# Designed miniproteins, single chains, continued (4): the designs that were tried, part 83

Each design is a single chain, and the fold is of that chain. pLDDT is the mean over its residues in the fold that is shown.

## One batch from the design tools (miniprotein)

Design m14872
Fold by ESMFold2-Fast:
Structure m14872 (fold): chain A 93 residues (1-93)
Amino acid sequence: SVEEIAKQLFVTEIEVESRQLFPKNTEEDLAIRLRAAELLESEEAKEAVLKLAKKSGFDIGSIEQLAEEPEIKKLAEKLVEDYKAVARAFLGE
């Protein structure tokens, strides 16, 4: 499905960027890592993202609270839509 291909493309992008250690702004990095952790359904990755967010100055107690932060939510929604668009183009949709 488009959603499955979008998830796979997103996860692959995160792995490539992590290997290359490219610098990112804090909000974008958190949004990307949060969505990767959610898509992988990884509790360990979610805990790592929450710890990074707290260290970065976000006053949050859970991954759900981070996902509802306006800037994080906006960036995460854009990332999902961008990867879905790529997946649709790949499938000829």
Scores: mean pLDDT 66

Design m14873
Fold by ESMFold2-Fast:
Parts: C-alpha cells; sequence; structure tokens
Structure m14873 (fold): chain A 96 residues (1-96)
C-alpha cells in the first residue's frame, strides 16, 4: 500500500520534471503508469489527491495539465463520482 503510493508519487514528480523540460511524451507515459499502479491497487482515493496535486504543479503546461485532469476524471469514474469526473473533463477542455 505505502510503497505503491510512494512509487506513484515519484512517477508523477518525474512527469512534472519531464513536462518542464518539454518532453511531454515521457511526462504522459509516467502519469499513465502512476494511474495504472494506483487503480490496479484499488487506491482510487489516493489517486485523486495525487492527480489534483500534480495538475496544480502543471499550471504552466496546459496540454500536460489537461492530460492529468483527464486521468483524474477516469479515477472519479472508478469511484462512481460522475459529477466530479465531468468537472475534471470540463477543466481539461478549457485548457484547449
Amino acid sequence: KKEVIEEAERLLEEAVKYAEEGNYFMAMALAQEAYRLLTKAGLNEEAVKLFEKTAKKLKNHPGMQAFVLRLLSEVYKQLGKYEKAKEAEKEAEKLK
């Protein structure tokens, strides 16, 4: 449990660094792997917190921020929180 959360946080921190370097392919791949690890482990509530934190760190990288918000939307759907999922999708769309 703790090790999975720590690994996912490490992957998301690396994703932010790659986005800052302009390597969006690696940033997206790392964020997707964090999503896979957290959802496979059933850590959907923890995934919400980590993806919200990561999206805030990506405010200067709208394409990558939108990608993370779409992952957050998928996590909300896994939790049955469809209204919050729609809000995350709407925020991603605003980033164009």
Scores: mean pLDDT 87

Design m14874
Fold by ESMFold2-Fast:
Structure m14874 (fold): chain A 82 residues (1-82)
Amino acid sequence: MTLEELQARVDELVARYKRDPAGALEELKKMLKSKDPIDQLVALAAMQRLKKDNDPEVQELLKEATKSKDPDVAERAKAILK
């Protein structure tokens, strides 16, 4: 997967959140729990962009991600919340 393809996936998730926030949140939760590091990276990048809109549900999901069993996911989520 190219960097451009990863960026397109992030852009699509952010756009989806604006149309279907509940569905996008459920997709983000599944991606964070995925064993695929690319899915985890895309989800975290999308949440970083969505955090700028000061959405409390995105902030809550990021807080949950800081408790992830995957230390890379937990560390990235903590960095985004700062």
Scores: mean pLDDT 80

Design m14875
Fold by ESMFold2-Fast:
Structure m14875 (fold): chain A 88 residues (1-88)
Amino acid sequence: MLEEYIKKAEEYVKLAEENKEKDKKLAEKYLLLAKAYAYKAIKLILEKIAKDPSLLDPNTGPVSEGGKKMLEELEKAYKEVEEEEKKK
């Protein structure tokens, strides 16, 4: 599951780059999806760390100051995608 979310995030980043010049609106949608999947991947990592805190590196990753800000940004993207799917 974690590996699958990372792969999907990478795929959507590639799609965003491929469409950046021909369709900016489509590229933005792919980038949003990439951020949403990155959030899901990080969420799984955080859940795993919560069960085994010895896996935590306090100097890097999602617990650092930069990581926390990035996680909040990714969470916003995830909520936006989820809300759009519910609207149909």
Scores: mean pLDDT 70

Design m14876
Fold by ESMFold2-Fast:
Structure m14876 (fold): chain A 105 residues (1-105)
Amino acid sequence: SNEEIIEAALKKFEERVKELAEEVRAGKLSIREGVERAMGFLHQLELELKQEGLSEKQITEFAIEGLKYLIKVLDELGKTVDPERASEARELVREELAYYESRLA
C-alpha cells in the first residue's frame, strides 16, 4: 500500500539521519554538512515516492514527518555537540518545514 511505501521511506530517512548524527558526534562531519546531506536524501526520497505514483499531498506529509524528526535530532546535537551551529541549522530546517506545511493549507 502507499502507507507502507511512505513508512518504509520515513524509516530509511530516520536511519540515515541517525548515521549522519553519529558522524557529527565523531567529528567526521560538521552539523551544516550533516543537515545538507540529510536534506539531499529527503529530496531523493521525495523523487522516489513521486516515481512510485504517490500524490503531492502524501509526499508533502512524508517530508513534514522527516523534517520534524531532523529537528528533534538537531535539538539533541545542540545539547551534546554545538548549541550555536545546531540552533542555526534548526532555523533553516524549521523554515523548510513551514514551507511544506504551507503546501497543505
Scores: mean pLDDT 90

Design m14877
Fold by ESMFold2-Fast:
Structure m14877 (fold): chain A 100 residues (1-100)
Amino acid sequence: HMEEEKKLIEELIKESIKLLEENIKAGEKAEEVNEEALEELKKILEKLKKLESLSEETRERILEVRETVGEAAAKSLIVSLAALEIRGLTLEELLEEEEK
């Protein structure tokens, strides 16, 4: 039921957080550290950690991507959505601007 979908979304968000944390740690250990990129990733990570709810449409899209493309693509979408929100854009507002 709906409970299983909610749990699956929560698990995908947690795994996206882990993936981003690992990428940040790898970047910090890199021979050439890009501090600007790391700072941007850290802001996305903080946004993901504070992400308490997603719209039904956004959740359905994430699950569709997981089923059609795979878990890696779904996690990438979650990270991208957090990055858009930092810029004060929602997926819906971005689509509205693209159509106009």
Scores: mean pLDDT 71

Design m14878
Fold by ESMFold2-Fast:
Structure m14878 (fold): chain A 73 residues (1-73)
Amino acid sequence: MSPAVQQAVLGILVAGAYYQVERAKKTKKPSDIAEAQKILDEAEELAKKYNAPKSVQEKIQEIRKELEAIKAA
């Protein structure tokens, strides 16, 4: 896997996780929360596997904080 391809894949997954969490934040439906968590967990796993840059890991952490806030409400 080239560095350019891995960065593009991570970018797409992080964007997808972000949109799913934003949807869950608005709807607060259990199914939307579960889907957001699944996609976010996959993005986090791939970021670790590809040793993603700090900026990407920080974005994933921010998205996870938003998801945790939704789950706590």
Scores: mean pLDDT 80

Design m14879
Fold by ESMFold2-Fast:
Structure m14879 (fold): chain A 56 residues (1-56)
Amino acid sequence: MKQEEIQKLLEQGEAEIAKRREYFKSLGLTDEEAERVARSLEAYQEILEKIKKELG
């Protein structure tokens, strides 16, 4: 890919991350947890395990 195309994809990625972060915060996650979940599926699974521990 050209440098310009890479930058555009990164900007779109950050916008998507911001939108997902707001959504997860609305579910009761902390700012830090919501950002981690928005950036990766592995972080999402880690947060689910933490929630399960607090509930049980």
Scores: mean pLDDT 68

Design m14880
Fold by ESMFold2-Fast:
Structure m14880 (fold): chain A 71 residues (1-71)
Amino acid sequence: SNQQQAQELLGQAVRAARAGDPEAAIDQLVQAVRLDPSLYSAAVTVFNGQIAPRVDEATREEGLKRIEEAS
């Protein structure tokens, strides 16, 4: 289901972020939220906790905007 695929993408985003791939993590969070908008809060939590501290301000602003627009 879309909900199961979204949850899998959220998990993959966490793994990508931990592996130091913020671009892949952001893309996967955006896809997860598009498939299941109820994951928006979880996606923002992953972004702020694992991606935002390791990227520049422009990447933070663009990444958050992409996640917000996906919901």
Scores: mean pLDDT 87

Design m14881
Fold by ESMFold2-Fast:
Structure m14881 (fold): chain A 78 residues (1-78)
Amino acid sequence: PVLTVTITALNSGPQPGSITVEVFLDGRLVARETVTVPPGLNTHTLRFELPRPGDVEVVVTPSDSSVSVLRLEYRVEE
């Protein structure tokens, strides 16, 4: 199955920041990726190949207080 994660973020700071994206499948970490967030409004789309179907949780962690996650959407396709 393929997991598609779409993140809309705002970086109010003058320098690039980052967001760490962690994907859990049935409570186990299966993927981790860090995306660079330039100043201003940003949209990032990530795709992950999942080893099997199951319960998916996506955790997103900004690098600092200047980076805000405004919207997080994810979808699993077979």
Scores: mean pLDDT 85

Design m14882
Fold by ESMFold2-Fast:
Structure m14882 (fold): chain A 65 residues (1-65)
Amino acid sequence: SGAAIDRIVERLAELFGLTPRQTEIVRQQIEARVKAGVSIEQLEQQRRQMEKQLAEQREKEAAEL
């Protein structure tokens, strides 16, 4: 199992509004990357970068109102 993988997947599902099916696909992709040698720390850092980029995009959209 992977409590850390679960947290990454759940956070991505929350951030991007993923369906249960999309969430399962993301889980499989993350697990495949871990098996290929990508560390949990690298995946966490990538998630943080995606969250930051999404927040910046949403802020730009809000500023147009």
Scores: mean pLDDT 80

Design m14883
Fold by ESMFold2-Fast:
Structure m14883 (fold): chain A 89 residues (1-89)
Amino acid sequence: SHMEEKLKKTVEEANKKLLEAAKDKENGLKIGEEVWEEMTKVLKEYDPEGEKKMKESREAARQAAEDLRKIGDTVANEVIEESRRKLLE
């Protein structure tokens, strides 16, 4: 369907933009919010339950991002500790 292809294109572009936003500590959250709002608008027009589905998808993505952040924070802390140890040698 035309809307399914449009939605897939929108999701692909949004995923690319969200991945870049995840690396931007200053603007990442704002960019992420704007992307989710635009996707919600497109989905609402196609699917009467689109807003609910988008909210559930966003919550799942938020949880996945938090899990990835915890892994990233662990790795970052280990790199900081190793750098500190080498600096003190």
Scores: mean pLDDT 67

Design m14884
Fold by ESMFold2-Fast:
Parts: C-alpha cells; sequence; structure tokens
Structure m14884 (fold): chain A 118 residues (1-118)
C-alpha cells in the first residue's frame, strides 16, 4: 500500500518561510506528480500548489509557492515564502505513484503537517 506523509511544519513568523516535505512510503517505485492542499479547522481542503513536470499555484499563494518532485526517491517538497497569518493550516500532500505491488498508478494521501504563522 502506498501512503504520502507530510512533515516539516511548526510555528513560523509572519514574513518567514517554511519547507514541507511529502514522502511516499510503502510499495512505491516512484511518483509522477504531487499536489499540496491546506485545511483549516472546520473547512475542507483548499488547493495550494501542484508539481511534477511544470508547476501550478493557487492565486492566494501566487509567487510564494514552489513544488519540487523527486520521482525516484518518492519525495515532493513545498516551499512557501513570505508567510501570512492566513497560511496557518494543516498541509496535506497527495501523490500519483507507481505502486510496485499492484503494478499500477495509484493516488495516495496520508498524515498532514501543521503550520502556525505568528
Amino acid sequence: MVEAVASGGGTVAEGGSVTLTGTATGDVKGILAAGWEAQKEGEGPQPIALGGTGSIEAPRVAGRATVTVDSKTGTATLNLTNLKKEDTATYYVSVVAWDSAKNRLVGARGEGAKVTVV
């Protein structure tokens, strides 16, 4: 089974930056793409950025978000700069992965990383 776990959250000052790492684990041969979403308490997940070959970022983070995908290690990194208090959320990574046990492409998501901007 493939999972994708986000890490690297914590408390960060407004105007600072944070780097979140998504790691695909389990029966994974590689990842093709990764998307990052932010979820606030009482709200559904909102898109932040998508990466793979090329990158797309949500308007609320325009010019502040970059996604890097390392397909072979199964890692996807989200770098957020010039943090605003509105960026306080739990961040989740979803990956499109090659599942080596099932020999097919799968979507995977797992535990999020909490970011608090002060």
Scores: mean pLDDT 82

Design m14885
Fold by ESMFold2-Fast:
Structure m14885 (fold): chain A 95 residues (1-95)
Amino acid sequence: SAEGEKLLAEARKVLETELPAYAEEELKKKKAKLSPEQKAELEAGIQKIIEETLKKIEEFIKQGKVEEALNYLNESAPKIIEEVKKLVDEAISKS
């Protein structure tokens, strides 16, 4: 549906903007400097979270369940933030 396609595009834009920004703010709070290798690993981990989240949203949209796609995104947001925070902590520990 057109509404589902708009939701998927908006979700991608928000996740690709907000999750890297959140990770950078967490690094600043911890005064942490990552090695180039750990920075690349963190960026790859964040991208994996984004793609898995978007895949689930797309599955709901393909079933005509646009409301469920939106609910999934909203309910997943706190868990996604916690997972990104864990990735930041792991990257710092390996740097």
Scores: mean pLDDT 86

Design m14886
Fold by ESMFold2-Fast:
Structure m14886 (fold): chain A 100 residues (1-100)
Amino acid sequence: TMRLSRIARGFLQRYINTVLRLPAPATLWSQEELDERVRALSPEQLEEMIKGLEEDLRFMEENPDSPLVKLMMEATNASLEEILEAIREAIEYLRKVLAE
């Protein structure tokens, strides 16, 4: 399985919690915990998450100076470039899972 950055795991965890309607956990899931949870998702749920991440990526690329982008940078303590790369990692990871 593809190894994800901490930021990419954070994005995926938030999407999984939204799709599954789960409460936000107090801590970031390990890669192994994330892999187990992602493999339990249906193809339709994986496609929904990919679409959401692609929409977020496009929004951030088109609106780099938006208040939402600034808030995300503050929340992750990362540059915009690091956040965009983490979203691309998350999309690639989900596409690989979906292709299995």
Scores: mean pLDDT 79

Design m14887
Fold by ESMFold2-Fast:
Structure m14887 (fold): chain A 94 residues (1-94)
Amino acid sequence: KKKEAEELLKKAEELIKQWHESNSDEESEEDLKEFLGYAYVELSKALGESSLSEEARKKAEEYAKKFEENYDKYDELLKEAAENVKKAAKLIEE
C-alpha cells in the first residue's frame, strides 16, 4: 500500500511536469502554487504530522482552498495530478 501511494505520487509528479513543460506564464505559476498547497494539506492530513509553523500551514490551507474553488477551471493534467495525490493520501491514511 505504501509502495502504491509512492507510485501514485510519482504519477502526479510526471503529470505536473508534462503540464508545466507546456505552461510557463505567471498564471501557470500561481496554479502550481495552488496545487502544491492542496497536495501539502492532503498529504499532511494523511501523515498526521506537520513541521510547518502555524502561519506557513495557514498559507498552504489558503492555496488549497483556492485550488478547490478554481478546480473546474484547471487543466485536465492538474486535475488528474490532484486525483492521484488524493488516492495516495487515502492509501497512506489506510
Scores: mean pLDDT 76

Design m14888
Fold by ESMFold2-Fast:
Parts: sequence; C-alpha cells; structure tokens
Structure m14888 (fold): chain A 73 residues (1-73)
Amino acid sequence: MQELQDRIEELAGSLSEEDQRALQEAIAEARRLYEAGASEEEALEHALALMRATGSPRLEEIAALEEELARLL
C-alpha cells in the first residue's frame, strides 16, 4: 500500500502543467459527484476515466496505481 502511494506521489510531482491541470479537474469532478450523492467507487471510476481520456502516459499510470490502491483499501 505505502509503496503504491509513494509511486503516485512521485508521478504526480513529475507531471507537466497540462497534466497537473487535468489531474486537478478529475479530482474536482470526483468530489462534485460524491457531494451530489454518488458512491466513492462511482466518483473514483469517473475520475480515472477522465485521467485516461487525456491520453497522457503518466496520468494513465497514476490511474492504474489509484485503481490498485482502491482494491487494497
């Protein structure tokens, strides 16, 4: 678990400004859905889909790691 979190932080710290913006938008959208009554799982799946839709290899790797982390929690 901790190793996955550390890898996610490492990747997040190395993102371009464009990828950082996309990540923040995905997080904001997930939060909005959760506040509107969606489950944590639904909010996460939507955020992961938005990250993957960018086509960024780094955001795709972060999305895969977040998905693995969610399975361990």
Scores: mean pLDDT 79

Design m14889
Fold by ESMFold2-Fast:
Structure m14889 (fold): chain A 100 residues (1-100)
Amino acid sequence: SSEEEIEKLKKEIKELMEKYKMSKEVQDLVNEALEIIDKALKGEISLHEANIKLYEIAAKLQELRDKETDEEKKKAIDEVLKLLSKIWDIVAEKERKQRA
């Protein structure tokens, strides 16, 4: 189910953040992105507003990735970004169907 897939992807993000000992700044941005996604799922914000906020968070994470000197941590941030994108694609599709 989409709910099970979302939970699995969230777990993978948490495991990557713990394994690579991500900075508080990275952790805070990831948690903010997950909160925006949850608000969209609850219908508390529009899909348009969620897209804008998630784009801004992704840009900040990409800036932190670019400043990272540890190659393994850099790759892990890229993987977290990919997993966040996958969660958002599932959520946005589900919400489009429910709001239509």
Scores: mean pLDDT 87

Design m14890
Fold by ESMFold2-Fast:
Structure m14890 (fold): chain A 100 residues (1-100)
Amino acid sequence: MSLDERLEALRALAEEKIAELPEEFQAPARTVVDEFVARLRAAFAAGASVDELVGLLQEFARRMQELLAQAPAEHQPAMAAFIDAVLSAALGVVLAWSHA
């Protein structure tokens, strides 16, 4: 699978999971994912180091945890599941790039 195919798969997974979130969190979650995918694509094109990619992943995780903190208690399980799924997929893209 190419890098572009992996990034599109990540975005598709994120869209699927975003649809399960409360409506008020769907647009903020999509923005965080879109910004991350764009920055990750630019970093790969620039030949970013593993440390730089880890930094991007950490910033993405921080932004996602901010969304979780803003979620009402009844929606936190759905937000946490979304965050875990998308972060796991994002880590997979970074690891696949590191071994290419």
Scores: mean pLDDT 80

Design m14891
Fold by ESMFold2-Fast:
Structure m14891 (fold): chain A 78 residues (1-78)
Amino acid sequence: SRLLELVEKAAETLKKLGLDDGARILREVAEELVRQGRHLLAARLVLGVLDQGLGVAGPNPELERLREETRELLRELE
């Protein structure tokens, strides 16, 4: 699943930046929402976690790229 790959990549990136709470939310909540077929809610959660991560870490090209990939996927799911 493209969404599951995005969740895993986002969680890994957040963990590398020391944003452990965001990484945990993606691993425990967003992955479970994907498994339940709740793709729109999962994508919205990923976007919110990435927005929060950028607010804490400041400008980060990888987080900004993941945020844009999440926004594009969210548009496809709506």
Scores: mean pLDDT 86

Design m14892
Fold by ESMFold2-Fast:
Structure m14892 (fold): chain A 55 residues (1-55)
Amino acid sequence: GHAATGAALAAAVGGGDARAAYERAKGQNSIEAGRVGAEIGGTPEAGAIAAARAM
């Protein structure tokens, strides 16, 4: 369930800005994608999901 939560939070909170930040971070590495995901989702679980999706 938490993967859906992270994706929904990214879409709901920042729209294009959140998605652009996440995709840029994913292009750098999964650690940065995790950090951006945690900021967008507001939880460590969102960060872990974002990092996993970037790998």
Scores: mean pLDDT 61

Design m14893
Fold by ESMFold2-Fast:
Structure m14893 (fold): chain A 83 residues (1-83)
Amino acid sequence: MAEKGLELGKKGVESKDGREAAELGLLGSTYADLGSKTLEGQMEAGVGAVASGVGLTFPEGALEMGKLGGKRAIEGAKLALEA
């Protein structure tokens, strides 16, 4: 789960399409949360999911919010893998 969160988060950050970045950020954050046994990892994944959800709601900011979601998913996944 955490490894998939890391992979998807990285793809979200690398995406050039706002909708794709936000979808990948949301999926990566979900997998990071499912893999997290610590509050810190769950909080990072939660912030990533919220940012990605905002990107999906507001297409004009989707790329920026999706990349933020992907970055937070990566941090949450790293915390999950270290625990």
Scores: mean pLDDT 79

Design m14894
Fold by ESMFold2-Fast:
Structure m14894 (fold): chain A 68 residues (1-68)
Amino acid sequence: HHMTAEEALAEIERLYEEIKASTDPDEQVELLMRIVRLVQEHSDNLTPEQRARVTRLLDEAVARLEAL
């Protein structure tokens, strides 16, 4: 697919909000895997600022799942 870097960032942020709204650990893990996949597919096309934002969101998502 031909997702732009901005579209990938918006989708990552949307998935992170879904993790925060979810109470199902299996759903939270699936959502995190989707974020990781998007990062792997789009990291080379991100600006340094966008990459920093994605790294912060990933760290926050991982911390939430580790607290489960």
Scores: mean pLDDT 79

Design m14895
Fold by ESMFold2-Fast:
Structure m14895 (fold): chain A 90 residues (1-90)
Amino acid sequence: SAAEEALREAREALERAREQGDPLSIRAAELAVEAAEGALRGESRLEVEITLGLAYLELGVAKLLGAPPEAIEAAERAIRAAEEAIRAAR
């Protein structure tokens, strides 16, 4: 399904974030994957949006603290893929 494909892309982006080694970018990508997995499990819209919001917060802090561009790109890809998975799961 489109939701499963997007979740796979989010997980691949999380692995790329882990390869870059920036803790905040990794946390942002982990939260994005958690939000997508929650949506696919049928978690409430509120729970999913809160988790996704936390992913954006961690990404914002990573950018503020000067995380490497490749780490930021990986986290942004994870969040984008998670948003696609959440949309497809609705």
Scores: mean pLDDT 90

Design m14896
Fold by ESMFold2-Fast:
Structure m14896 (fold): chain A 91 residues (1-91)
Amino acid sequence: SDLEKARKELEEIKKKAEEKLKEKEVAEKAKKAKELIEEILELLRKLGAPEEEIEKGRRILEEALYRAIAEGKIDELIKELEEAKKELEKK
Protein backbone atom coordinates (compact mmCIF):
# COMPACT_ATOMS: atom_id res chain seq x y z
CA SER A 1 0.00 0.00 0.00
CA ASP A 2 2.68 2.54 1.02
CA LEU A 3 4.87 1.55 -1.94
CA GLU A 4 1.89 1.88 -4.31
CA LYS A 5 1.11 5.34 -2.87
CA ALA A 6 4.74 6.45 -3.24
CA ARG A 7 4.82 5.27 -6.88
CA LYS A 8 1.54 7.05 -7.68
CA GLU A 9 2.79 10.28 -6.05
CA LEU A 10 6.00 10.11 -8.12
CA GLU A 11 3.94 9.43 -11.27
CA GLU A 12 1.82 12.55 -10.56
CA ILE A 13 5.00 14.59 -9.99
CA LYS A 14 6.40 13.33 -13.33
CA LYS A 15 3.18 14.36 -15.12
CA LYS A 16 3.42 17.89 -13.64
CA ALA A 17 7.08 18.05 -14.68
CA GLU A 18 6.21 16.91 -18.25
CA GLU A 19 3.67 19.75 -18.56
CA LYS A 20 6.31 22.30 -17.46
CA LEU A 21 8.87 20.76 -19.86
CA LYS A 22 6.70 22.01 -22.75
CA GLU A 23 8.25 25.41 -21.98
CA LYS A 24 11.56 25.78 -23.90
CA GLU A 25 13.35 27.52 -20.99
CA VAL A 26 12.39 24.72 -18.57
CA ALA A 27 13.46 22.04 -21.08
CA GLU A 28 16.88 23.72 -21.56
CA LYS A 29 17.41 23.97 -17.77
CA ALA A 30 16.36 20.30 -17.35
CA LYS A 31 18.98 19.33 -19.97
CA LYS A 32 21.66 21.27 -18.04
CA ALA A 33 20.60 19.59 -14.77
CA LYS A 34 20.78 16.12 -16.43
CA GLU A 35 24.28 16.90 -17.72
CA LEU A 36 25.36 17.98 -14.21
CA ILE A 37 23.89 14.78 -12.72
CA GLU A 38 25.90 12.65 -15.18
CA GLU A 39 29.08 14.64 -14.43
CA ILE A 40 28.57 14.16 -10.67
CA LEU A 41 27.98 10.41 -11.08
CA GLU A 42 31.16 10.06 -13.20
CA LEU A 43 33.16 11.97 -10.55
CA LEU A 44 31.80 9.64 -7.84
CA ARG A 45 32.80 6.62 -9.97
CA LYS A 46 36.34 8.03 -10.39
CA LEU A 47 36.53 8.55 -6.60
CA GLY A 48 35.86 4.83 -6.10
CA ALA A 49 32.13 4.75 -5.36
CA PRO A 50 30.75 1.25 -6.10
CA GLU A 51 28.40 0.93 -9.11
CA GLU A 52 25.49 0.01 -6.78
CA GLU A 53 25.83 3.39 -5.04
CA ILE A 54 26.14 5.19 -8.41
CA GLU A 55 22.86 3.64 -9.61
CA LYS A 56 21.16 4.51 -6.31
CA GLY A 57 22.43 8.09 -6.61
CA ARG A 58 21.16 8.28 -10.21
CA ARG A 59 17.64 7.31 -9.11
CA ILE A 60 17.67 9.84 -6.24
CA LEU A 61 18.96 12.69 -8.45
CA GLU A 62 16.51 11.91 -11.29
CA GLU A 63 13.61 11.96 -8.79
CA ALA A 64 14.94 15.26 -7.36
CA LEU A 65 15.00 16.68 -10.91
CA TYR A 66 11.34 15.75 -11.55
CA ARG A 67 10.34 17.26 -8.19
CA ALA A 68 12.31 20.46 -8.88
CA ILE A 69 10.67 20.86 -12.31
CA ALA A 70 7.18 20.19 -10.88
CA GLU A 71 7.76 22.70 -8.04
CA GLY A 72 9.42 25.40 -10.19
CA LYS A 73 12.73 25.00 -8.30
CA ILE A 74 14.98 23.88 -11.15
CA ASP A 75 17.34 26.90 -10.80
CA GLU A 76 17.87 25.99 -7.12
CA LEU A 77 18.61 22.36 -8.07
CA ILE A 78 21.13 23.46 -10.74
CA LYS A 79 22.98 25.61 -8.16
CA GLU A 80 23.06 22.69 -5.70
CA LEU A 81 24.33 20.32 -8.41
CA GLU A 82 27.04 22.82 -9.50
CA GLU A 83 28.21 23.18 -5.87
CA ALA A 84 28.21 19.38 -5.36
CA LYS A 85 30.32 18.97 -8.54
CA LYS A 86 32.85 21.58 -7.34
CA GLU A 87 33.17 19.86 -3.95
CA LEU A 88 33.76 16.47 -5.61
CA GLU A 89 36.38 17.99 -7.98
CA LYS A 90 38.36 19.16 -4.91
CA LYS A 91 38.80 15.51 -3.81
Scores: mean pLDDT 84

Design m14897
Fold by ESMFold2-Fast:
Structure m14897 (fold): chain A 92 residues (1-92)
Amino acid sequence: MEYAEKAKEYAEKAKKSKTGREAAEYASLAANAADEAARAGDAEGAKKAAEYAKEAGKYGIKISETGEHAAAAGVSGAGASAAALIAGAEPA
């Protein structure tokens, strides 16, 4: 879906980032896409977007020059997981 595609693009940009801050920003954008998908009722798109947000978060941690930006990337990944869970928590 569109949201998952957007999140994938952000994850790729996070991987190419040279600073933890830049990677954390892309992780946040990917997490936002997962949240948007969940709110739109697209559970599958939300789950895929959340996976990409987790990848972006991991790259933010690896590239980060400071713990502050690494923590921000981690929080973004957790937020995406929550969004996917919200979409999947309603079995109906």
Scores: mean pLDDT 67

Design m14898
Fold by ESMFold2-Fast:
Structure m14898 (fold): chain A 80 residues (1-80)
Amino acid sequence: MKVTLTLDEYSSLELELPEVVTGEELKEALIKKGVPEEIAEVLSEYIKEKLGEEFTAEELENFVKENSEEIRKYLGEKIL
C-alpha cells in the first residue's frame, strides 16, 4: 500500500510498502526512493526499536508523523 512519511514540511516521501512491514523492507524502500543508505539504515533501526521487528504501514506513517521532531534529532545525533 502507499504510505507517506513526513519528517518535516520539505521532507515527505511516498513509499509502496506491504501492509505488514519489517525494518529491512523499510530500509530498502527508502534507499530505492533516493534516501542515502546511512540515513535509511539509522531511521530503520530507530523505527524497529520503537515499533518492533514488524509493524503495519499505517502504524509507521502515523508514528513518523507524530514523532517527526524526535526522529530528526535522532538522525542528527547518529549522522553528525
Scores: mean pLDDT 76

Design m14899
Fold by ESMFold2-Fast:
Structure m14899 (fold): chain A 68 residues (1-68)
Amino acid sequence: SAEEELRINLDEIFEKDDEDFVVSTVRVILKHGTPEARAIVREVVEEHRDKLSPEQLAEIDAAFAAAE
């Protein structure tokens, strides 16, 4: 399914350590994604929170706040 494909792609992106791409991908999904895609990106962020820099977390948390 599209949801399973999105989850796999996000897990891979977070694993590859391209910090700027991770943040930009999260922002795009939160702005333009479906409610289902937004839920998946929130789940992936929480699962990978310990791997994110303080700067990435601040930008992602700001994007979450803006989306709600």
Scores: mean pLDDT 79

Design m14900
Fold by ESMFold2-Fast:
Structure m14900 (fold): chain A 117 residues (1-117)
Amino acid sequence: MEARKAGEAAAKGGEEGIKEAGKYAEKGGPESGSAAGNAGGLGASVGGNGTGSSAGTMGGAGAYAGKTKESARGAGRSGGYAGTKGGPESAGKGGRRAAEYLGTEEAREAAEGAEEG
């Protein structure tokens, strides 16, 4: 359930999407962060071209929620997958914006992983 809500929140985009996705992910702890990242990947699959940035944003939110290296990795991996479908540049921009908003090293590391993936 939380992953679905996180995916819906990410669809709103921008800082609003990051805030809402992060709230749902935080409720479930580290596992929720991974689920949020997975939801971002699914969103990219459904939306097709142009959804990579939203998925990147979701990856960043997942990292924020988990605040652990494992959670950040999960979120980054999903963002990377979405970037492959929507374009690495698109995922990178979304991830960077999420990392800037969250201001955390973990979120930034996850976003960089997604951009390079």
Scores: mean pLDDT 43

Design m14901
Fold by ESMFold2-Fast:
Structure m14901 (fold): chain A 99 residues (1-99)
Amino acid sequence: KSKELVKLVEEAAGYAEIAAQKAYEKGKLTKEDLGKLLSSIKKAYESAKKGDGKSTVKSLQDLKDTAVSLAQSSGDLKTAKDTKKKLDEIIKKIKEIEE
């Protein structure tokens, strides 16, 4: 369970990193947005390592909101849609592990 949650958080962090990179390339990545992104990733990893899927889901929902917003700010609507879809799929998998 814990190892599976950590792997799913790693995958989610990867998609969030792609969204942040797109925002950075367009000059749309602020220090505040980067801080929110890193904070959500850190909290998700901490919860996942403890096997706490419910707290992991909350942190990944925050991550999704920030990452999707960053991708939208970059003007890359395809990346925004892909980021939302992939993070929604990961969150769903964690909910299935918890239920």
Scores: mean pLDDT 85

Design m14902
Fold by ESMFold2-Fast:
Structure m14902 (fold): chain A 108 residues (1-108)
Amino acid sequence: MEEKREEFYREAKEALLEAGLPEEVAEEVARKALEMLPDAERLLELQEKLRETGELTKEEEIEMLKLMKRLGEAQVEMKKLVGEMTPEEEEAAKKSLEELEKKIKELE
């Protein structure tokens, strides 16, 4: 598990450096990507269960929406760090995250 995480971090950092990003930015983005891995893996598990069974429990549906919100927030931060986030994209992402928050509260 630890070796897989270190390999992912190393590969992500190297790819970002090769793309011309400063080392400090590449390290921060790679670290944020690594932090997203558990949430991304759990979201995939829930999506596969929904595909196979056609249904999630209320608790699993809430979990899925919370995972989508956290991953969306992390993606916005990463795009801002690499300088690829336009004001229009940031506003669109903010609205999507607010809609996810409302959906979570409606289901709770």
Scores: mean pLDDT 81

Design m14903
Fold by ESMFold2-Fast:
Structure m14903 (fold): chain A 113 residues (1-113)
Amino acid sequence: SKDDLKKLFDQIKQQADQILGLVFMAYMMGFISKEELDAFTQKIQDLINKIEKAVNDNDNSQDTINEIKSLMDEVEKIGDEIISKLGEKWKKILQDKMNQLKSIVNQFISKMS
C-alpha cells in the first residue's frame, strides 16, 4: 500500500542520514576528500529524490523500479570506494549501514511490484 511505501521511505531516509553522518565524519578525520564526500552526498540525494517522487506519484512502473535499482547500485559503488579508504572499525560500521540501506531499498522495490 502507499502507507507501507511511505513507512519504508521514512526508514530509507533514516538510514541515509546515518550513512551521511558517518561519511561526513570520515571526511572530518581525513580519510576522504571533499570531492568524494560531495559526490557520495549527491548520489544519496538522487536516490532519496527518486524514491520520494515514486511514492508521491504512486509510480510503480518498471522504468521507475529500474532507475531506483540503478541509483542504489551507483550509491553502493561510491560507498565501496569510500569504505576501501577507511580503518577497519569504520569500514565495518559503514559496510553494515550500507547493507541495511540496500536491504530496505530492496524491500521498497518488492512492495512496488
Scores: mean pLDDT 90

Design m14904
Fold by ESMFold2-Fast:
Structure m14904 (fold): chain A 77 residues (1-77)
Amino acid sequence: DLEELEKIAKDVIENREAILEKFEEAKTNPEVPFSEEEIEKYIEAFKKMIEYLEEGLKNKDPLGGIEKAEKYIKEVL
């Protein structure tokens, strides 16, 4: 339930730098079926998603943070 969602949010936040490094590597990998511009769009969406997750955790509302992140991703991706 909420505790599992909080744990997932924390795990994503803790691994954000490693995930961002993988996106940066994807920009130079010709096997990745996305343009550099599309990857930049995904990087910015991911950073904003992390902000919503962090805000949710700070406000003790991890579900609200996830819902805001999902809404944002649906609007920009």
Scores: mean pLDDT 78

